# Ledger of designs, part 19: designed miniproteins, single chains, continued (4)

Each design is a single chain, and the fold is of that chain. pLDDT is the mean over its residues in the fold that is shown.

## One batch from the design tools (miniprotein)

Design m12669
Fold by ESMFold2-Fast:
Structure m12669 (fold): chain A 76 residues (1-76)
Amino acid sequence: SAEAEATREVLRLTLKSWEERNVLPIVLPAIIRDLGALMAQHPHLREAIYSVLSEFLTKHGYTSLLQQLEQIYAQF
């Protein structure tokens, strides 16, 4: 949907901004920890959020956070 695609783009831009500000190691663990609640509240955006975050975490080698994301997503 247009809303899902807009969500993907906003999330990509947000992640890039955090990367450019060198704050990823601080913000990513907090976001992943709270992600289950976010995905429960926004079921129509689960795939969009999962796809962008899994791509980003894989690209940057955040293996432990990727495993946490996969465990959270698997419960839906």
Scores: mean pLDDT 84

Design m12670
Fold by ESMFold2-Fast:
Structure m12670 (fold): chain A 60 residues (1-60)
Amino acid sequence: MERVQELKELSRRAAEIIRKLEERGDFQTAKKLADEFEALISANDLDGMKRLVEEGEKYL
């Protein structure tokens, strides 16, 4: 898979999860997800980013 395209898609999906969590008042989970996603970007961990996004979507 094209790495740049996948990173952009995962970032978009993470932003959507964060927005939905904030909309329902779950600000602490939204902040935790955002912080963890940024850490995974810094670590260049695509598999970790996929897992975090999938877990966030399941939690919604």
Scores: mean pLDDT 81

Design m12671
Fold by ESMFold2-Fast:
Structure m12671 (fold): chain A 60 residues (1-60)
Amino acid sequence: MKYIAEAIAVVPKTSEEELALRPGDIVEVLEELDDEWALVRSLKTGEEGIVPKSYLKIIE
């Protein structure tokens, strides 16, 4: 794992590339794509997708 992050707000899935998250969902951040988006994997479901970085906090 590069690092673990927690969703701090509801993230809706609005496209096939996105991942839906709820507050408290734990994800592995695989890649930071740019200043706005990261590719993550849900530890709950194993699904991968992009999410806005502003909706994540790093937990270490």
Scores: mean pLDDT 80

Design m12672
Fold by ESMFold2-Fast:
Structure m12672 (fold): chain A 80 residues (1-80)
Amino acid sequence: SMKDKLLEILKQALDLATKNNYTDLKKKIEEVIKKMPDMSVEEQQRETTRLIGEFIQTAIDNNDTQAQQQGVQLLSQVSS
């Protein structure tokens, strides 16, 4: 289902934020995951897109090209 897909994308983003030590972003992703059961599919898609966008921006700010590419790949999965 779309909800299962979006949750798996956020879990992947959470793992990447954890590995890259993006602590503030990790907390934001965890909070959205907790709220996902109460969200519509449209809200889940918006929040997932927003958080992956923040991941990409954090990677850019840290000059982490690998993390940036991983974030772009996750973003492509949301729009599929």
Scores: mean pLDDT 88

Design m12673
Fold by ESMFold2-Fast:
Structure m12673 (fold): chain A 62 residues (1-62)
Amino acid sequence: SAAEEAEELVRKHAEKASKNPDKEIAEAMFRISAAVVITVARKAGDEEAARAAERKLEEFLK
């Protein structure tokens, strides 16, 4: 589903960001990448995918 694809994209962005040795830059890059995923989903009218991406972003920021 589009929601599962959005969650997987956020997960991949988190994995890529985690490879950056600078923790502050890693978090900033992840937040920006996840925000793009959320915005693209909302612009497409897929509010369920946007909410799934938001929940996944919050999960990885813990």
Scores: mean pLDDT 83

Design m12674
Fold by ESMFold2-Fast:
Structure m12674 (fold): chain A 86 residues (1-86)
Amino acid sequence: MKVTVIVQGATDEGIKAFTKAAEDMEKAGKKVTVKVDGSTVTITIENGKEGDVLYFLGVATELALQGHKVESKVEGDTITITIGPP
């Protein structure tokens, strides 16, 4: 399936975390496209699966454990993650 991850309000740490996660997926053989526009990161995985959704939710959870305010919403194949300051 096509999975889209939209990260909003990302600081430099959030941008680096999600960009690295996307690069790791591309190295694992996934077809991944990353677009960074200010504080918004959009990641598209053409041959995605449920495990990819859980992986990005895990990245969001790690940022929350580091003190960031994180809200995640999953609608079908689209994940929206909103990051606030600690």
Scores: mean pLDDT 80

Design m12675
Fold by ESMFold2-Fast:
Structure m12675 (fold): chain A 76 residues (1-76)
Amino acid sequence: MVEEIKKGSEKSGGEKYVFPFIENGEEYFKKKNYEMSSMNYGGTGMISKEVFGNTETSEISFKIMEEYKEKEKKSK
């Protein structure tokens, strides 16, 4: 419980989700109301939201986004 909550930000708020994009990510997130469009970060976001739809979503989505963002930045 204590270790899982980790401040409770990862699941409660999109801040953990859009940590690298706090402003941009959050703004776009609210606009789409957490829909596929908002999660469509090159296809990575879709899995995080639709596939899991729970605590695991926050953790995996964050990791996938970070990995994809870093790879995209380098692959660009």
Scores: mean pLDDT 41

Design m12676
Fold by ESMFold2-Fast:
Structure m12676 (fold): chain A 62 residues (1-62)
Amino acid sequence: VTREQLERGREAADKLYKEGKYSTAARGYRHVARGYRSLGLDDEAKEALEKAKEAEKKAEEL
């Protein structure tokens, strides 16, 4: 896994979130968060995890 691949994954999750596909976006953000953590990018991992939680909350409200 490379940083560029994770950035691409985050962009894909952002697009899904904007489209209202919150459940799929949340899974994407969680995948990206795990990847960032494996690379030692803890701040980016935390931000992705927060986005996943926001998306999961939105999905539950639908």
Scores: mean pLDDT 82

Design m12677
Fold by ESMFold2-Fast:
Structure m12677 (fold): chain A 81 residues (1-81)
Amino acid sequence: SRAEELRKKLLEAVREGVDEEEIKRLFAEYSKEVLREAKAEAEARVKAGEISEREGAVLETGRVLREIGDLLTEMLEIKRE
C-alpha cells in the first residue's frame, strides 16, 4: 500500500539521519495516507453491510491511532539505539 511505502521511506530517512524538516514532511504524507486508507476500508465495510457508519468512524479512528503510534514507537527506538 501507499502508506506502507511511505512508512518504509520514513524509517529509512530516520536511520540515515535526514533533516528533521524532511522527516516531518514524510510523516505528514504518511499520516494523510493512513487516514485515507482507513476511511476507504471503513466505507467499504459499511457499504458491504458489515458495520454501521458509527462503527466505521470508530474503527477508522482506532486504526489511525494504532498505525501512527506504532510508527512513532519505531522511530523513537531507532533514535535511542
Scores: mean pLDDT 84

Design m12678
Fold by ESMFold2-Fast:
Structure m12678 (fold): chain A 58 residues (1-58)
Amino acid sequence: TKEELEKAAEEVAKILKENGKSEEEIETAKNQVLDLETAEAAEAAVEAVKKILEEEKK
């Protein structure tokens, strides 16, 4: 699950970087994903970030 958390954290970092978020925000979000206890929670976090940023664009 640690490897799954790292993959999710990297995915979140990429999404935030593509949307022009600051390095501090990216690092904070990445650490929050790594602090999750389950891969399911990490996947939910990635999906939530995608939806929030998609709505922000439109």
Scores: mean pLDDT 76

Design m12679
Fold by ESMFold2-Fast:
Structure m12679 (fold): chain A 62 residues (1-62)
Amino acid sequence: EGVVDTTSSKGNYILVDGVYYYFESDEVKNGDIVKVKATSDIEEVDGKKVAKAELVEVLGRF
């Protein structure tokens, strides 16, 4: 789980243990706390660890 950031050109992401989990959703806003499930392997892109994910649940909106 993590806090949603919507400012990336790659879509929404959460940062967990140094990994950027990017996911698609029309239901989330910047600052939401969500649970996601990884749908790809972790890859290094521009010195950052990234993975694709899907939204499982919105845990909170703040």
Scores: mean pLDDT 74

Design m12680
Fold by ESMFold2-Fast:
Structure m12680 (fold): chain A 70 residues (1-70)
Amino acid sequence: MEIEKYKKEIAEDPNNAEAWNKLGEELEKQKKYDEAVEAYEKALALDPRNMEAMFNLTRLVIPRAVDKVL
């Protein structure tokens, strides 16, 4: 399972922003959107210039923010 692969990579190197971003992508595929958002936020905290994590986070957060406001 790809989630376990990225969790293992994070356990060995918790500062690996790419592993956090990839974990978020796998969590999103499993429809675990809240956990995916947390993973993308950690990737951006470690590497603020990670454009892929920024786009992934923005794509998940914007629709939910609109739904909560409406």
Scores: mean pLDDT 75

Design m12681
Fold by ESMFold2-Fast:
Structure m12681 (fold): chain A 55 residues (1-55)
Amino acid sequence: MIELKEPKSEIDKVRNEFLKKVEEALKRGATLEELQKIYDEYMEKIREVRRKRGR
């Protein structure tokens, strides 16, 4: 499991969560399709962070 000790921003936190999810999925023998869904969720979270900073 990947864990960074010094998240500097919400984007860093989202990235760290993404890396943890990928590692967990790989440990479970996840398919490429499942990894793609995790990546898509990560991209959506990045978009949400960018939107909230504008509001």
Scores: mean pLDDT 74

Design m12682
Fold by ESMFold2-Fast:
Structure m12682 (fold): chain A 105 residues (1-105)
Amino acid sequence: MTIEEIRERVRNMSDEEILALAEELIAQGDGGGVLAIISTADELGRDDVAREIARRAIEANIPQVIEVLEIQAKMLGYNEKINNVEEGLKLFEKIEEKKRELKNA
């Protein structure tokens, strides 16, 4: 499935359908596809589903999602490396908390 196909499908899907598609791509290890779903859901203002997909991808240790998380952490001033799922989830919560603070500033 191409990134363009994912974006087009997500625009016409419910939150439940988006989560189901994301679970399929996570099971396949398609990090690019998972990131395409997250970015499209976020662009559509569907922050809760985008956040849940990101959390599930981190839990599944999808390399491309972990790399994006480390990049976001560095941009926010956190110089942390992720060595396991627990560390990834803790860093994700720190980033999400920081994003909420910046949005309310």
Scores: mean pLDDT 81

Design m12683
Fold by ESMFold2-Fast:
Structure m12683 (fold): chain A 64 residues (1-64)
Amino acid sequence: EARELVEKALDEYPEQVLLILSRILGRPVRSKEEALAAFEAASPETQARIVEQLKLLMKDATKP
């Protein structure tokens, strides 16, 4: 589930994830709780965009 990726990214890189969500949703997202709620309420297209950006963030973090 995409939610697990979002949850993990929020735990490891909260500031960056909140910024990504704020930009994609076009509104400020201020907390982990708000980020998860906003992701769940988002359209499938928006969820896919968020997951893609978070995968890029996580991939950069896992690269040596």
Scores: mean pLDDT 78

Design m12684
Fold by ESMFold2-Fast:
Structure m12684 (fold): chain A 66 residues (1-66)
Amino acid sequence: KVGELFQQGLQAYFKEKYEEAVKLFQEALSLDPDNVETLYLLGLSLEKLGRLDEAQQYFEQARQLW
């Protein structure tokens, strides 16, 4: 379920396991591509990994929806 993936992603992010968080948020996003919160958290997780160009793309997608 989308909610379960999102919560697991948040737990990974809180534990500073950013690669795991990215994977979980990407899976959540595949089920709900218009979820602004998931897009932002995916962007933040990518930013923590230094993957700034990818983070920017997800932030731009989130901005488009809001």
Scores: mean pLDDT 82

Design m12685
Fold by ESMFold2-Fast:
Formats: sequence, C-alpha cells, structure tokens
Structure m12685 (fold): chain A 72 residues (1-72)
Amino acid sequence: GAAAGAAAGRAAARGSGSGAGAAVQTLIKWDEKGGEEAGRAAWEGAQRGGEAEATRSVNDAMKRHGATGHAA
C-alpha cells in the first residue's frame, strides 16, 4: 500500500537526478516564502493525493532538519 508507493516514488526521484534536486529546491523556496506555505502545500498534497509524494518528502526533510541542525 502506502509504504510500497513511497518506495517507488523515491526510486523514481533517484532515477531522475533533477527530481530529487527539485524537491530540495522547492523546500528551500517554501522556507523563504514562509513556513506556513510549506505546511499548507504539504496538507493540500495529502488531501488531493496529487502531491502525496511531496508531502512525505517535506515531512521527512523537516524531521531531518530538526534532528541535524536544530534550526541554527
């Protein structure tokens, strides 16, 4: 189900080097515009199912940021 879909999405992003880079750049741009927009996009993606992959990627990146940099 969901776990298998997430793994497939990550594999696709890796196959397209630009895909992974684009996701990271989008997250940075959302942070510049405001954390509210990032959270809203993630929520919208989950609801629509269109950006479900982006929602998970954003959530994972934010978790890593908190664990790795403590928002220095």
Scores: mean pLDDT 48

Design m12686
Fold by ESMFold2-Fast:
Structure m12686 (fold): chain A 80 residues (1-80)
Amino acid sequence: DRDLVIEAVEEVLRILGASDEQIEKARETARKLLDENPDASLEEIVRAAFEAAGIKLSDMELAAVTVAVSTLIATRRRER
C-alpha cells in the first residue's frame, strides 16, 4: 500500500528530528513520485522524500534509511 510506504518514510523523518514542514514536503514528494511511477524502488522514494525535506543522504546513509523504512513497512503489514 502506497500509504504504508509514505507513513514509514514520515515516521523515520520524525525519529531523525525533521520538522512538520519538512515531513509534509517529503510526504507530498513521495506521493507524487508513487502516483507518476508506481514501479519506483523504495530507495528512489526515500532519496526523493529526504531531498524534498532538505536532508542530503550519502549512499551509505540512504541504504541504512531504506532498510529502516522497509523494516517499518514489514512490521506494520503484520499489525494490520
Scores: mean pLDDT 82

Design m12687
Fold by ESMFold2-Fast:
Structure m12687 (fold): chain A 80 residues (1-80)
Amino acid sequence: SLSDAERAAYDLEVTEILINKVIEYLKKKNPELAKEAEKIKEEKVARIKAYIAAGDYDKARAVLEELEKEIAELYDKVEK
């Protein structure tokens, strides 16, 4: 089984893959929202990595959930 650090890093990696797919979709539909999504991803991924490095896995998870919610909100603005 994965350690807490390995699990947190794995969760971030999987989330980044999914978010990158959403950003590629947004680039085709609304380039301005895609730029906003890229900025959100960069800022929150940096914070998540910092918390993982500090051993603060609960805060890393909270920021990961915030990232997912904010990207989903941008996606919903494009969908009917």
Scores: mean pLDDT 88

Design m12688
Fold by ESMFold2-Fast:
Structure m12688 (fold): chain A 55 residues (1-55)
Amino acid sequence: VLDEAGKLAQEAIQNPELREENLKKIEELLNKNLSKEEADYYLEIIKDAIEEALS
């Protein structure tokens, strides 16, 4: 789950057009496999990582 989410996040960083789509896919993936609290926690981390990568 986290490996798949990480791959989608990396793809979103490299391809600006895919950011919204990949963030939705990450959110769905996390919510399907984790509790809501865990999904929200990891989604915030991933969003922050993407923002940092954008400098």
Scores: mean pLDDT 77

Design m12690
Fold by ESMFold2-Fast:
Structure m12690 (fold): chain A 98 residues (1-98)
Amino acid sequence: SGEEAARRGEEAAEAGERAGTARGAARAAALAAGAADEAARAGDAEGAQRAAEAANRAGRAAIEAAAAGGDARAAAAGGAAAAGAGAGALIGGGEAPA
């Protein structure tokens, strides 16, 4: 269900926060972005939005941790995951050109 996907996205964001590393937060952002896409595909716009917000939060945490530790690749990965989550939630499936 979309609610279940949203819950997994929120749990992933919490796991990233507990990891306390840029790579952990970037991984959490990617997982939450996947959860947002799953919720959107299930037709749960609210769940997709919640998971996308979790991905954005984890992505920002990755950027902040990377700035402190100098890991530019983790920052980029976190930002990309957050951006993907937002796009997926907004447009839904079947509209993208490829």
Scores: mean pLDDT 70

Design m12691
Fold by ESMFold2-Fast:
Structure m12691 (fold): chain A 64 residues (1-64)
Amino acid sequence: GLEEEQRRIAEYMRELIRRQGFEEGAREALERFPPSEERRRILREIGEKLREIGDEFEAGKLKL
């Protein structure tokens, strides 16, 4: 059903983000760096990349 399809899309997006290393990169930044300007910069850059991927998906440029 629609719910099953939405679940599969979400799982695929999660795997795609994982493959790009964004999820792991964010986890490493949180664990390796104390609250600092460097950690804030890294997390912001990761956030920008995740937003970029989301924008491409919304624009229909990224195929699942």
Scores: mean pLDDT 61

Design m12692
Fold by ESMFold2-Fast:
Structure m12692 (fold): chain A 92 residues (1-92)
Amino acid sequence: GITKAIAVALMLIGAKLEGATISVSKSGDTITVTISNATSAAIAAASALKDLALSEGGTASLTKSGTDVTLTLSNPTGAAAFAAKAALILSR
């Protein structure tokens, strides 16, 4: 629910404060969140958002490449959509 979305948003804020860079792109109903210089907090945030999206019937995948973590969300709804919007705000 919304409590999990708030927890993910706080973890993303923590990741950014630790020096991670968050970028978000949208294509149709697919949202891609890329975290560069990913810390343990950033990895935890991406994993929590993936699990939240999956728990709400969405599709999510997480890929790690070097220091970058890429989370792809398809048709996020409810709390996952809220957390994805928080990531978008933090990308600015």
Scores: mean pLDDT 78

Design m12693
Fold by ESMFold2-Fast:
Parts: structure tokens; sequence; C-alpha cells
Structure m12693 (fold): chain A 87 residues (1-87)
């Protein structure tokens, strides 16, 4: 369930595993979006974005930084799409 994914994300974020936490929040957002709950989808996509940004600050290699920047770009497009849809 999306609620279980959020709980796993919260657990991982407490452990400082921001990239993994964000992946769980993103999955929860995707499920809410497919259920038509655009407000919750947007909430968890924003939470994923915040966690990815924290992961990027922690990333020490160019490869990990590039990977996180790509994930951030994708989630920002998902957020923009839902913000336009909710207007």
Amino acid sequence: SPEELVKKGDELEKEGKYDEAADYYRQAGFIYENQGDFEKALEYYRKALDAYRKGLEKASTPEEQAKLQDKIAVIEENIKYLEEKLK
C-alpha cells in the first residue's frame, strides 16, 4: 500500500538513506496519482524531491551526483504536471 511505502521511506530517511527514502516516497506518490488522489500524489512527490536533494548534498562522486540530478529532474516534471492539473 502507499501508506506502507511512506513508512519505509520515513524509516530510511531516519537512517540518512535519502536516495532510497525518496524512491519509496516517489512510489507512494505514483500509486496515489493512479488512484486519482492528486493532492496526496503531489505531497509525496514533493517529499521525494526534498529527500533526493538531501541525498545530492551527501553524494561524494560525480556519478552519484548525476544520478540524483536525473531523479530530481524527473520528480520536478511530475510535480509540475500535477500542479498544472490541479489549477
Scores: mean pLDDT 88

Design m12694
Fold by ESMFold2-Fast:
Structure m12694 (fold): chain A 67 residues (1-67)
Amino acid sequence: MADDLRALADRYVELADKYEKEGNYKQAAISYRKAAEAYRLSGDDARAQEMETKAENLEKKYEEKKK
């Protein structure tokens, strides 16, 4: 089960990286958030924290587009 959650998290990271490269920071942030949740459920708090940090940085980028 934990291995399945890690695999799911890795897929979300790949998806997030693609969105980030495309400049779609909102979708990238959402995907990193989903990866963080999957890592946390698998017991990998360190990777979860890393993904949350990436999501927060991307959220700042798309929030600042307007104000």
Scores: mean pLDDT 79

Design m12695
Fold by ESMFold2-Fast:
Structure m12695 (fold): chain A 110 residues (1-110)
Amino acid sequence: MEELIDELVELAKKNGLTLEQISALAREIADEEDGPLGAAFRMLSGLAQYALDQAGGDNEKALELFRKMLRDLVQGLEADMPHDPSARATLAALEEGLEKLIEKLKELQK
Protein backbone atom coordinates (compact mmCIF):
# COMPACT_ATOMS: atom_id res chain seq x y z
CA MET A 1 0.00 0.00 0.00
CA GLU A 2 2.66 2.59 0.97
CA GLU A 3 4.54 1.83 -2.29
CA LEU A 4 1.34 2.44 -4.32
CA ILE A 5 0.73 5.77 -2.55
CA ASP A 6 4.33 6.83 -3.27
CA GLU A 7 4.09 5.64 -6.92
CA LEU A 8 0.88 7.67 -7.46
CA VAL A 9 2.33 10.92 -6.01
CA GLU A 10 5.73 10.55 -7.75
CA LEU A 11 3.99 9.72 -11.06
CA ALA A 12 1.91 12.91 -10.72
CA LYS A 13 5.02 15.03 -9.98
CA LYS A 14 7.02 13.45 -12.87
CA ASN A 15 4.25 14.14 -15.41
CA GLY A 16 3.18 17.60 -14.22
CA LEU A 17 -0.24 16.28 -13.19
CA THR A 18 -2.12 18.30 -10.56
CA LEU A 19 -3.91 16.81 -7.56
CA GLU A 20 -7.05 18.51 -8.99
CA GLN A 21 -6.71 16.33 -12.14
CA ILE A 22 -6.19 13.22 -9.97
CA SER A 23 -9.26 14.10 -7.85
CA ALA A 24 -11.38 14.65 -10.99
CA LEU A 25 -10.25 11.30 -12.46
CA ALA A 26 -10.98 9.47 -9.18
CA ARG A 27 -14.49 11.00 -9.11
CA GLU A 28 -15.09 10.01 -12.76
CA ILE A 29 -14.12 6.39 -11.96
CA ALA A 30 -16.28 6.48 -8.78
CA ASP A 31 -19.32 7.39 -10.94
CA GLU A 32 -18.68 4.25 -13.07
CA GLU A 33 -18.07 1.85 -10.11
CA ASP A 34 -20.49 0.46 -7.53
CA GLY A 35 -19.85 -1.03 -4.11
CA PRO A 36 -16.56 -0.89 -2.17
CA LEU A 37 -14.42 0.12 -5.18
CA GLY A 38 -16.73 3.07 -5.95
CA ALA A 39 -16.62 4.06 -2.27
CA ALA A 40 -12.79 3.87 -2.32
CA PHE A 41 -12.60 6.23 -5.33
CA ARG A 42 -15.00 8.64 -3.58
CA MET A 43 -12.71 8.55 -0.51
CA LEU A 44 -9.63 9.22 -2.70
CA SER A 45 -11.39 12.14 -4.43
CA GLY A 46 -12.56 13.57 -1.08
CA LEU A 47 -9.08 13.35 0.49
CA ALA A 48 -7.57 14.99 -2.60
CA GLN A 49 -10.11 17.84 -2.47
CA TYR A 50 -9.39 18.43 1.24
CA ALA A 51 -5.62 18.50 0.55
CA LEU A 52 -6.18 20.98 -2.32
CA ASP A 53 -8.24 23.26 -0.03
CA GLN A 54 -5.52 23.17 2.68
CA ALA A 55 -2.65 23.80 0.20
CA GLY A 56 -4.03 27.15 -1.04
CA GLY A 57 -3.18 26.50 -4.71
CA ASP A 58 0.29 24.93 -4.17
CA ASN A 59 0.14 21.65 -6.10
CA GLU A 60 3.36 20.21 -4.57
CA LYS A 61 2.05 20.98 -1.05
CA ALA A 62 -1.36 19.47 -2.00
CA LEU A 63 0.29 16.24 -3.27
CA GLU A 64 2.38 15.90 -0.08
CA LEU A 65 -0.68 16.57 2.15
CA PHE A 66 -2.63 13.96 0.14
CA ARG A 67 0.24 11.44 0.58
CA LYS A 68 0.31 12.04 4.36
CA MET A 69 -3.49 11.87 4.77
CA LEU A 70 -3.77 8.69 2.69
CA ARG A 71 -0.92 7.02 4.64
CA ASP A 72 -2.59 8.02 7.95
CA LEU A 73 -5.92 6.59 6.72
CA VAL A 74 -4.28 3.30 5.64
CA GLN A 75 -2.43 2.96 8.99
CA GLY A 76 -5.71 3.53 10.88
CA LEU A 77 -7.52 0.92 8.75
CA GLU A 78 -4.65 -1.58 9.26
CA ALA A 79 -4.90 -1.07 13.05
CA ASP A 80 -8.70 -1.66 12.92
CA MET A 81 -8.53 -4.62 10.47
CA PRO A 82 -8.21 -7.44 13.12
CA HIS A 83 -11.48 -6.24 14.78
CA ASP A 84 -13.42 -4.78 11.81
CA PRO A 85 -14.22 -6.72 8.59
CA SER A 86 -15.23 -3.43 6.91
CA ALA A 87 -11.71 -2.04 7.47
CA ARG A 88 -10.25 -5.07 5.63
CA ALA A 89 -12.70 -4.60 2.72
CA THR A 90 -11.88 -0.86 2.58
CA LEU A 91 -8.11 -1.57 2.50
CA ALA A 92 -8.56 -4.08 -0.36
CA ALA A 93 -10.74 -1.60 -2.30
CA LEU A 94 -8.24 1.26 -1.71
CA GLU A 95 -5.35 -0.93 -2.98
CA GLU A 96 -7.33 -1.84 -6.13
CA GLY A 97 -8.39 1.80 -6.54
CA LEU A 98 -4.81 3.09 -6.29
CA GLU A 99 -3.58 0.50 -8.84
CA LYS A 100 -6.38 1.45 -11.28
CA LEU A 101 -5.77 5.19 -10.79
CA ILE A 102 -2.00 4.79 -11.43
CA GLU A 103 -2.77 2.79 -14.61
CA LYS A 104 -5.16 5.48 -15.94
CA LEU A 105 -2.69 8.28 -15.11
CA LYS A 106 0.00 6.44 -17.13
CA GLU A 107 -2.45 6.42 -20.07
CA LEU A 108 -2.86 10.23 -19.81
CA GLN A 109 0.87 10.58 -20.73
CA LYS A 110 0.11 9.17 -24.22
Scores: mean pLDDT 82

Design m12696
Fold by ESMFold2-Fast:
Order: sequence, then C-alpha cells, then structure tokens
Structure m12696 (fold): chain A 62 residues (1-62)
Amino acid sequence: SKLEELKKEAIKLWNEDPYNNEKLNERLSKLIEELKLKPEELKEFSEFVGEIASNPEKLKLE
C-alpha cells in the first residue's frame, strides 16, 4: 500500500542518515505529495513518524 511504502522509505532514510532531519523531511514531503495520501493515511503516518522520533530504538524494527 502507499502508506506502507512511505513508512518503509521513512525507516530507510532514518537508517541511512538518522541525524539529517531536514533531508528526511524534504524527501518525505515530496513523497507524500506524489502519493497523494488520504487524510486518514496521513494521520497514521504522522503518528508513525512521531513514534520513531520519540523512540529511536524503533529504528531497529522494520
């Protein structure tokens, strides 16, 4: 699904460069625009990103 692809891309970007939040945000914003997610999907993704930011150990989980 589009949401799952976005989540995987976010994890991949965080693992590649976890300290570069600006690059991550730019890439994800562009991908969100391209995928044109539904409001419910955007909310779920925002919660997912918030959890990653609050719990760095979650980066070890795929």
Scores: mean pLDDT 69

Design m12697
Fold by ESMFold2-Fast:
Structure m12697 (fold): chain A 61 residues (1-61)
Amino acid sequence: MSKEETLAAALEFARRMTPDTRVADFLKLMSEMSPETKARFARQLAEARALLARAAALAAA
């Protein structure tokens, strides 16, 4: 599994996200995904959130 591709997709999603519209689109997409894809996406989203939090901490330090 390519972590680079999944991370790039998560970062692209983060860059293009608008508060209400994109969250609704994302939730709709997730409802159409297979359970395996949902689990993979949830894991990568959590990892992307952790990376963003660490990047923010580094920028503050």
Scores: mean pLDDT 65

Design m12698
Fold by ESMFold2-Fast:
Structure m12698 (fold): chain A 79 residues (1-79)
Amino acid sequence: SAAEKVKELLEEAAELFKKAKEAEAAGDKEKAEAYKKKALEKIAEAAKIAEPYLSDPEKLEEIIKAAKEAAEEGDKAAA
């Protein structure tokens, strides 16, 4: 489903942002920027999948809620 695909992409983006922070803490600014770029690419892909639902705010909210839950679960699993 669209919600499942968006959730998966945003989980990947959250993991990439976490890696970016870890790389920056390690002093590798170039690696941190590369991870940030990849995370933004995943977000862009998720947005493209969600685009057909922009005219349906209720469906879009369902996708956003699923994405937020996925990010929270990813943080717990990666901790």
Scores: mean pLDDT 74

Design m12699
Fold by ESMFold2-Fast:
Structure m12699 (fold): chain A 86 residues (1-86)
Amino acid sequence: SPLAELLREAVNRLREIIEKLEAGEYSQEDVIKELEKLRNTPGLPEELKRMLDALIEAVKAGVPKEQIIEALRQLVGYLESKIAEL
């Protein structure tokens, strides 16, 4: 399924963001940039775009890094559950 492949790519990018955040390699600006790139992927479901927009706003609002990492992990789990149903 083209949608399943798109969602797997999204999961891979989100996992990279988590790893780089935990390693201290990404600033807030780096995270915003990477989430905006993901959000602008052609064919991305509208629900996922809304979830990514909410995460971008949380990062911009200065939500603690640990909470951002947890939200990213929850989004990964959600997407993996959606892939399993496709």
Scores: mean pLDDT 88

Design m12700
Fold by ESMFold2-Fast:
Order: C-alpha cells, then sequence, then structure tokens
Structure m12700 (fold): chain A 71 residues (1-71)
C-alpha cells in the first residue's frame, strides 16, 4: 500500500543521509517510481549512477531515468 512505500522511503532517506550509496539511491528511485513520482524517481536514479563504480549499472540507471522523464 501507499503508506508502506512512504515509510520505506523515510527509512532509506535516513540511511542515505548517514551513509550515501548508489544502491540506496537506486532503491529510493524505485520506490518513487512505484508511487508514480517519475521526476523524483529519475533524479534518484541519476544520483545512483553518479555514485556507481560499475559502468554497466551506471548506463542502465541513466537510461531508466531518461525513460521515466518521457512519461
Amino acid sequence: KEKELEEEIKKLEAEIKQNPSWELYMRLGKLYEDLGKYEEAAEYYRKAAELSDNPEAREILLKKAQELLEK
């Protein structure tokens, strides 16, 4: 349900504030996508790509961000 997604977002935001990682930003992007907040989701996917040391993951995350902004 929507409230469960909002609670998970709050927990991830607190974790990111203390210890930012590309995996946490990616999960946050997915949660915003599930809520239909595509602009916010795209922004977090871009942040995940910036922090990722994996070029394949970076490419996938940037592509996903662009696709969400086309909605």
Scores: mean pLDDT 80

Design m12702
Fold by ESMFold2-Fast:
Structure m12702 (fold): chain A 58 residues (1-58)
Amino acid sequence: GNVEKAAKEIAELALTTDDEEELQKKAEELLKKYGVNDDEGTEFVRKAVVEALEKKYA
């Protein structure tokens, strides 16, 4: 679904971008693009990003 698409693309950005500001800007655009604006959807995306960043930095 849209939440899964947003999570995947934002997680990919987290893996390819070290710039936190760039990641945040693009993540917000993707959330708007996919219409993710509910608590469950935003939490799902947040978890995907955290997992990607943990893999990259930890």
Scores: mean pLDDT 77

Design m12703
Fold by ESMFold2-Fast:
Structure m12703 (fold): chain A 60 residues (1-60)
Amino acid sequence: SFTFTFEFESEEKARAVAERIRQLYPDAEVRVDGTKVTVVYRGSVERAIGLALIMIGETL
């Protein structure tokens, strides 16, 4: 399994990113704690990399 934790600029941004991940990765466990988003994914490495890239892109 893969666990990703990213902190975003605002709680609004964190919620928006979490919702996007839930739509694209409905089998992932997504938790929001203030500006922090934690995602637990049990799928493939390829899809896990895609998920990480989305989170990184949203911090730019």
Scores: mean pLDDT 81

Design m12704
Fold by ESMFold2-Fast:
Parts: C-alpha cells; structure tokens; sequence
Structure m12704 (fold): chain A 74 residues (1-74)
C-alpha cells in the first residue's frame, strides 16, 4: 500500500513537470498530495474535485491525482 502510494505520488510529480500549471492548479495538487500522504483521504478527494472543476487542468494531471487518492484509500 505505501509503495503504491509512493509510485502514484511520483507519477503525479512527473505529470506536473510535463504540464504548465497555473499557481491555483499547483496549490491544489500540492494540498491533495499532502492530504493523501497523511491519510486524509476525504480532504484529498475534496481537493481532487476542486482540481477537476478548474478549467484548463491537463487530463494527465487529473488522472495522476485521482490515482494518488485511490492509492491513499487502499
């Protein structure tokens, strides 16, 4: 479970580096990753919904963020 969470966090970081994110998108991704790593799954899910609602967020970043939340839930 921890190894899956780590792999998902790395994948999210790579997706972020390949993308030109706004400061707001970057802040939400950071908060989501911190919440997921701390086991605060409900909080991470709220940040994921906010990230999905932001216009122009790259789909690769959304998909990687969702994978991280799912790994944290397991």
Amino acid sequence: AEDALRAAAIALGEAVEKSDLTPEQRDLVTRLAEAASAGRVDEAERYLKQLEALPGTPQDVVDAARALVEAARA
Scores: mean pLDDT 82

Design m12705
Fold by ESMFold2-Fast:
Structure m12705 (fold): chain A 55 residues (1-55)
Amino acid sequence: ELEAEARAAVEELFEYSLERLKELNASEEVIEEAKKRYEADRERRLAEAIETLKR
């Protein structure tokens, strides 16, 4: 339950960040690098989101 909510929140944040980059006319290269960084950071952010939702 909490993991599903946390995962949704993290994915929503990533989607929002990517949309913002597109609005700023970022190149495909910049977008791909951002995606790689998000993937590398995913587990850490998921754990943080779960901790937040435990309240």
Scores: mean pLDDT 76

Design m12706
Fold by ESMFold2-Fast:
Formats: C-alpha cells, sequence, structure tokens
Structure m12706 (fold): chain A 82 residues (1-82)
C-alpha cells in the first residue's frame, strides 16, 4: 500500500540518522553516555517499527515519530560535542 511505502521511506530516514550518529560517535570518544544510549533507543524503535510496518502500521508510524524526535535531539547534542 502507499502508506507502507511512505512508512518504509521514513524508516530508512531514521536508520540513516542512526548511521550518521554512529560515525560521529566513533570519531569522538568524549560523546556522553547519555547520547550513546539515545542512539541505541532510536535503533530499538526503528527495529520495532520495521516489524510492525505490515501488521500494525499505525503503531509503526507512532514509533517512527518518536524515533524522529530522538534523532533530532541526538543530532543537536552531537553538534555541541563535535
Amino acid sequence: SMREVILRARLLAVEGGVTLARRVIERNPSVPEEVRRKVEEVEELARRARELLESDPEEAERLLDEAAELVTEVDRRLLEER
């Protein structure tokens, strides 16, 4: 369905954000543990959203919304630590 295509695109965007955050963290060992834990939380939300895309797209969308907010916070914090 079209909704599934859109949710998959959003999932890829979230996963891309995690990949970029991981690369910044690898280059800066002084990044606080709080930020590292938030990246792990985003990964878990993305994993759960992927599992629910076809069976519960409404819950998947909610999880992706939460993940997107956390990615924004992680990006902001990483810019401060860089």
Scores: mean pLDDT 86

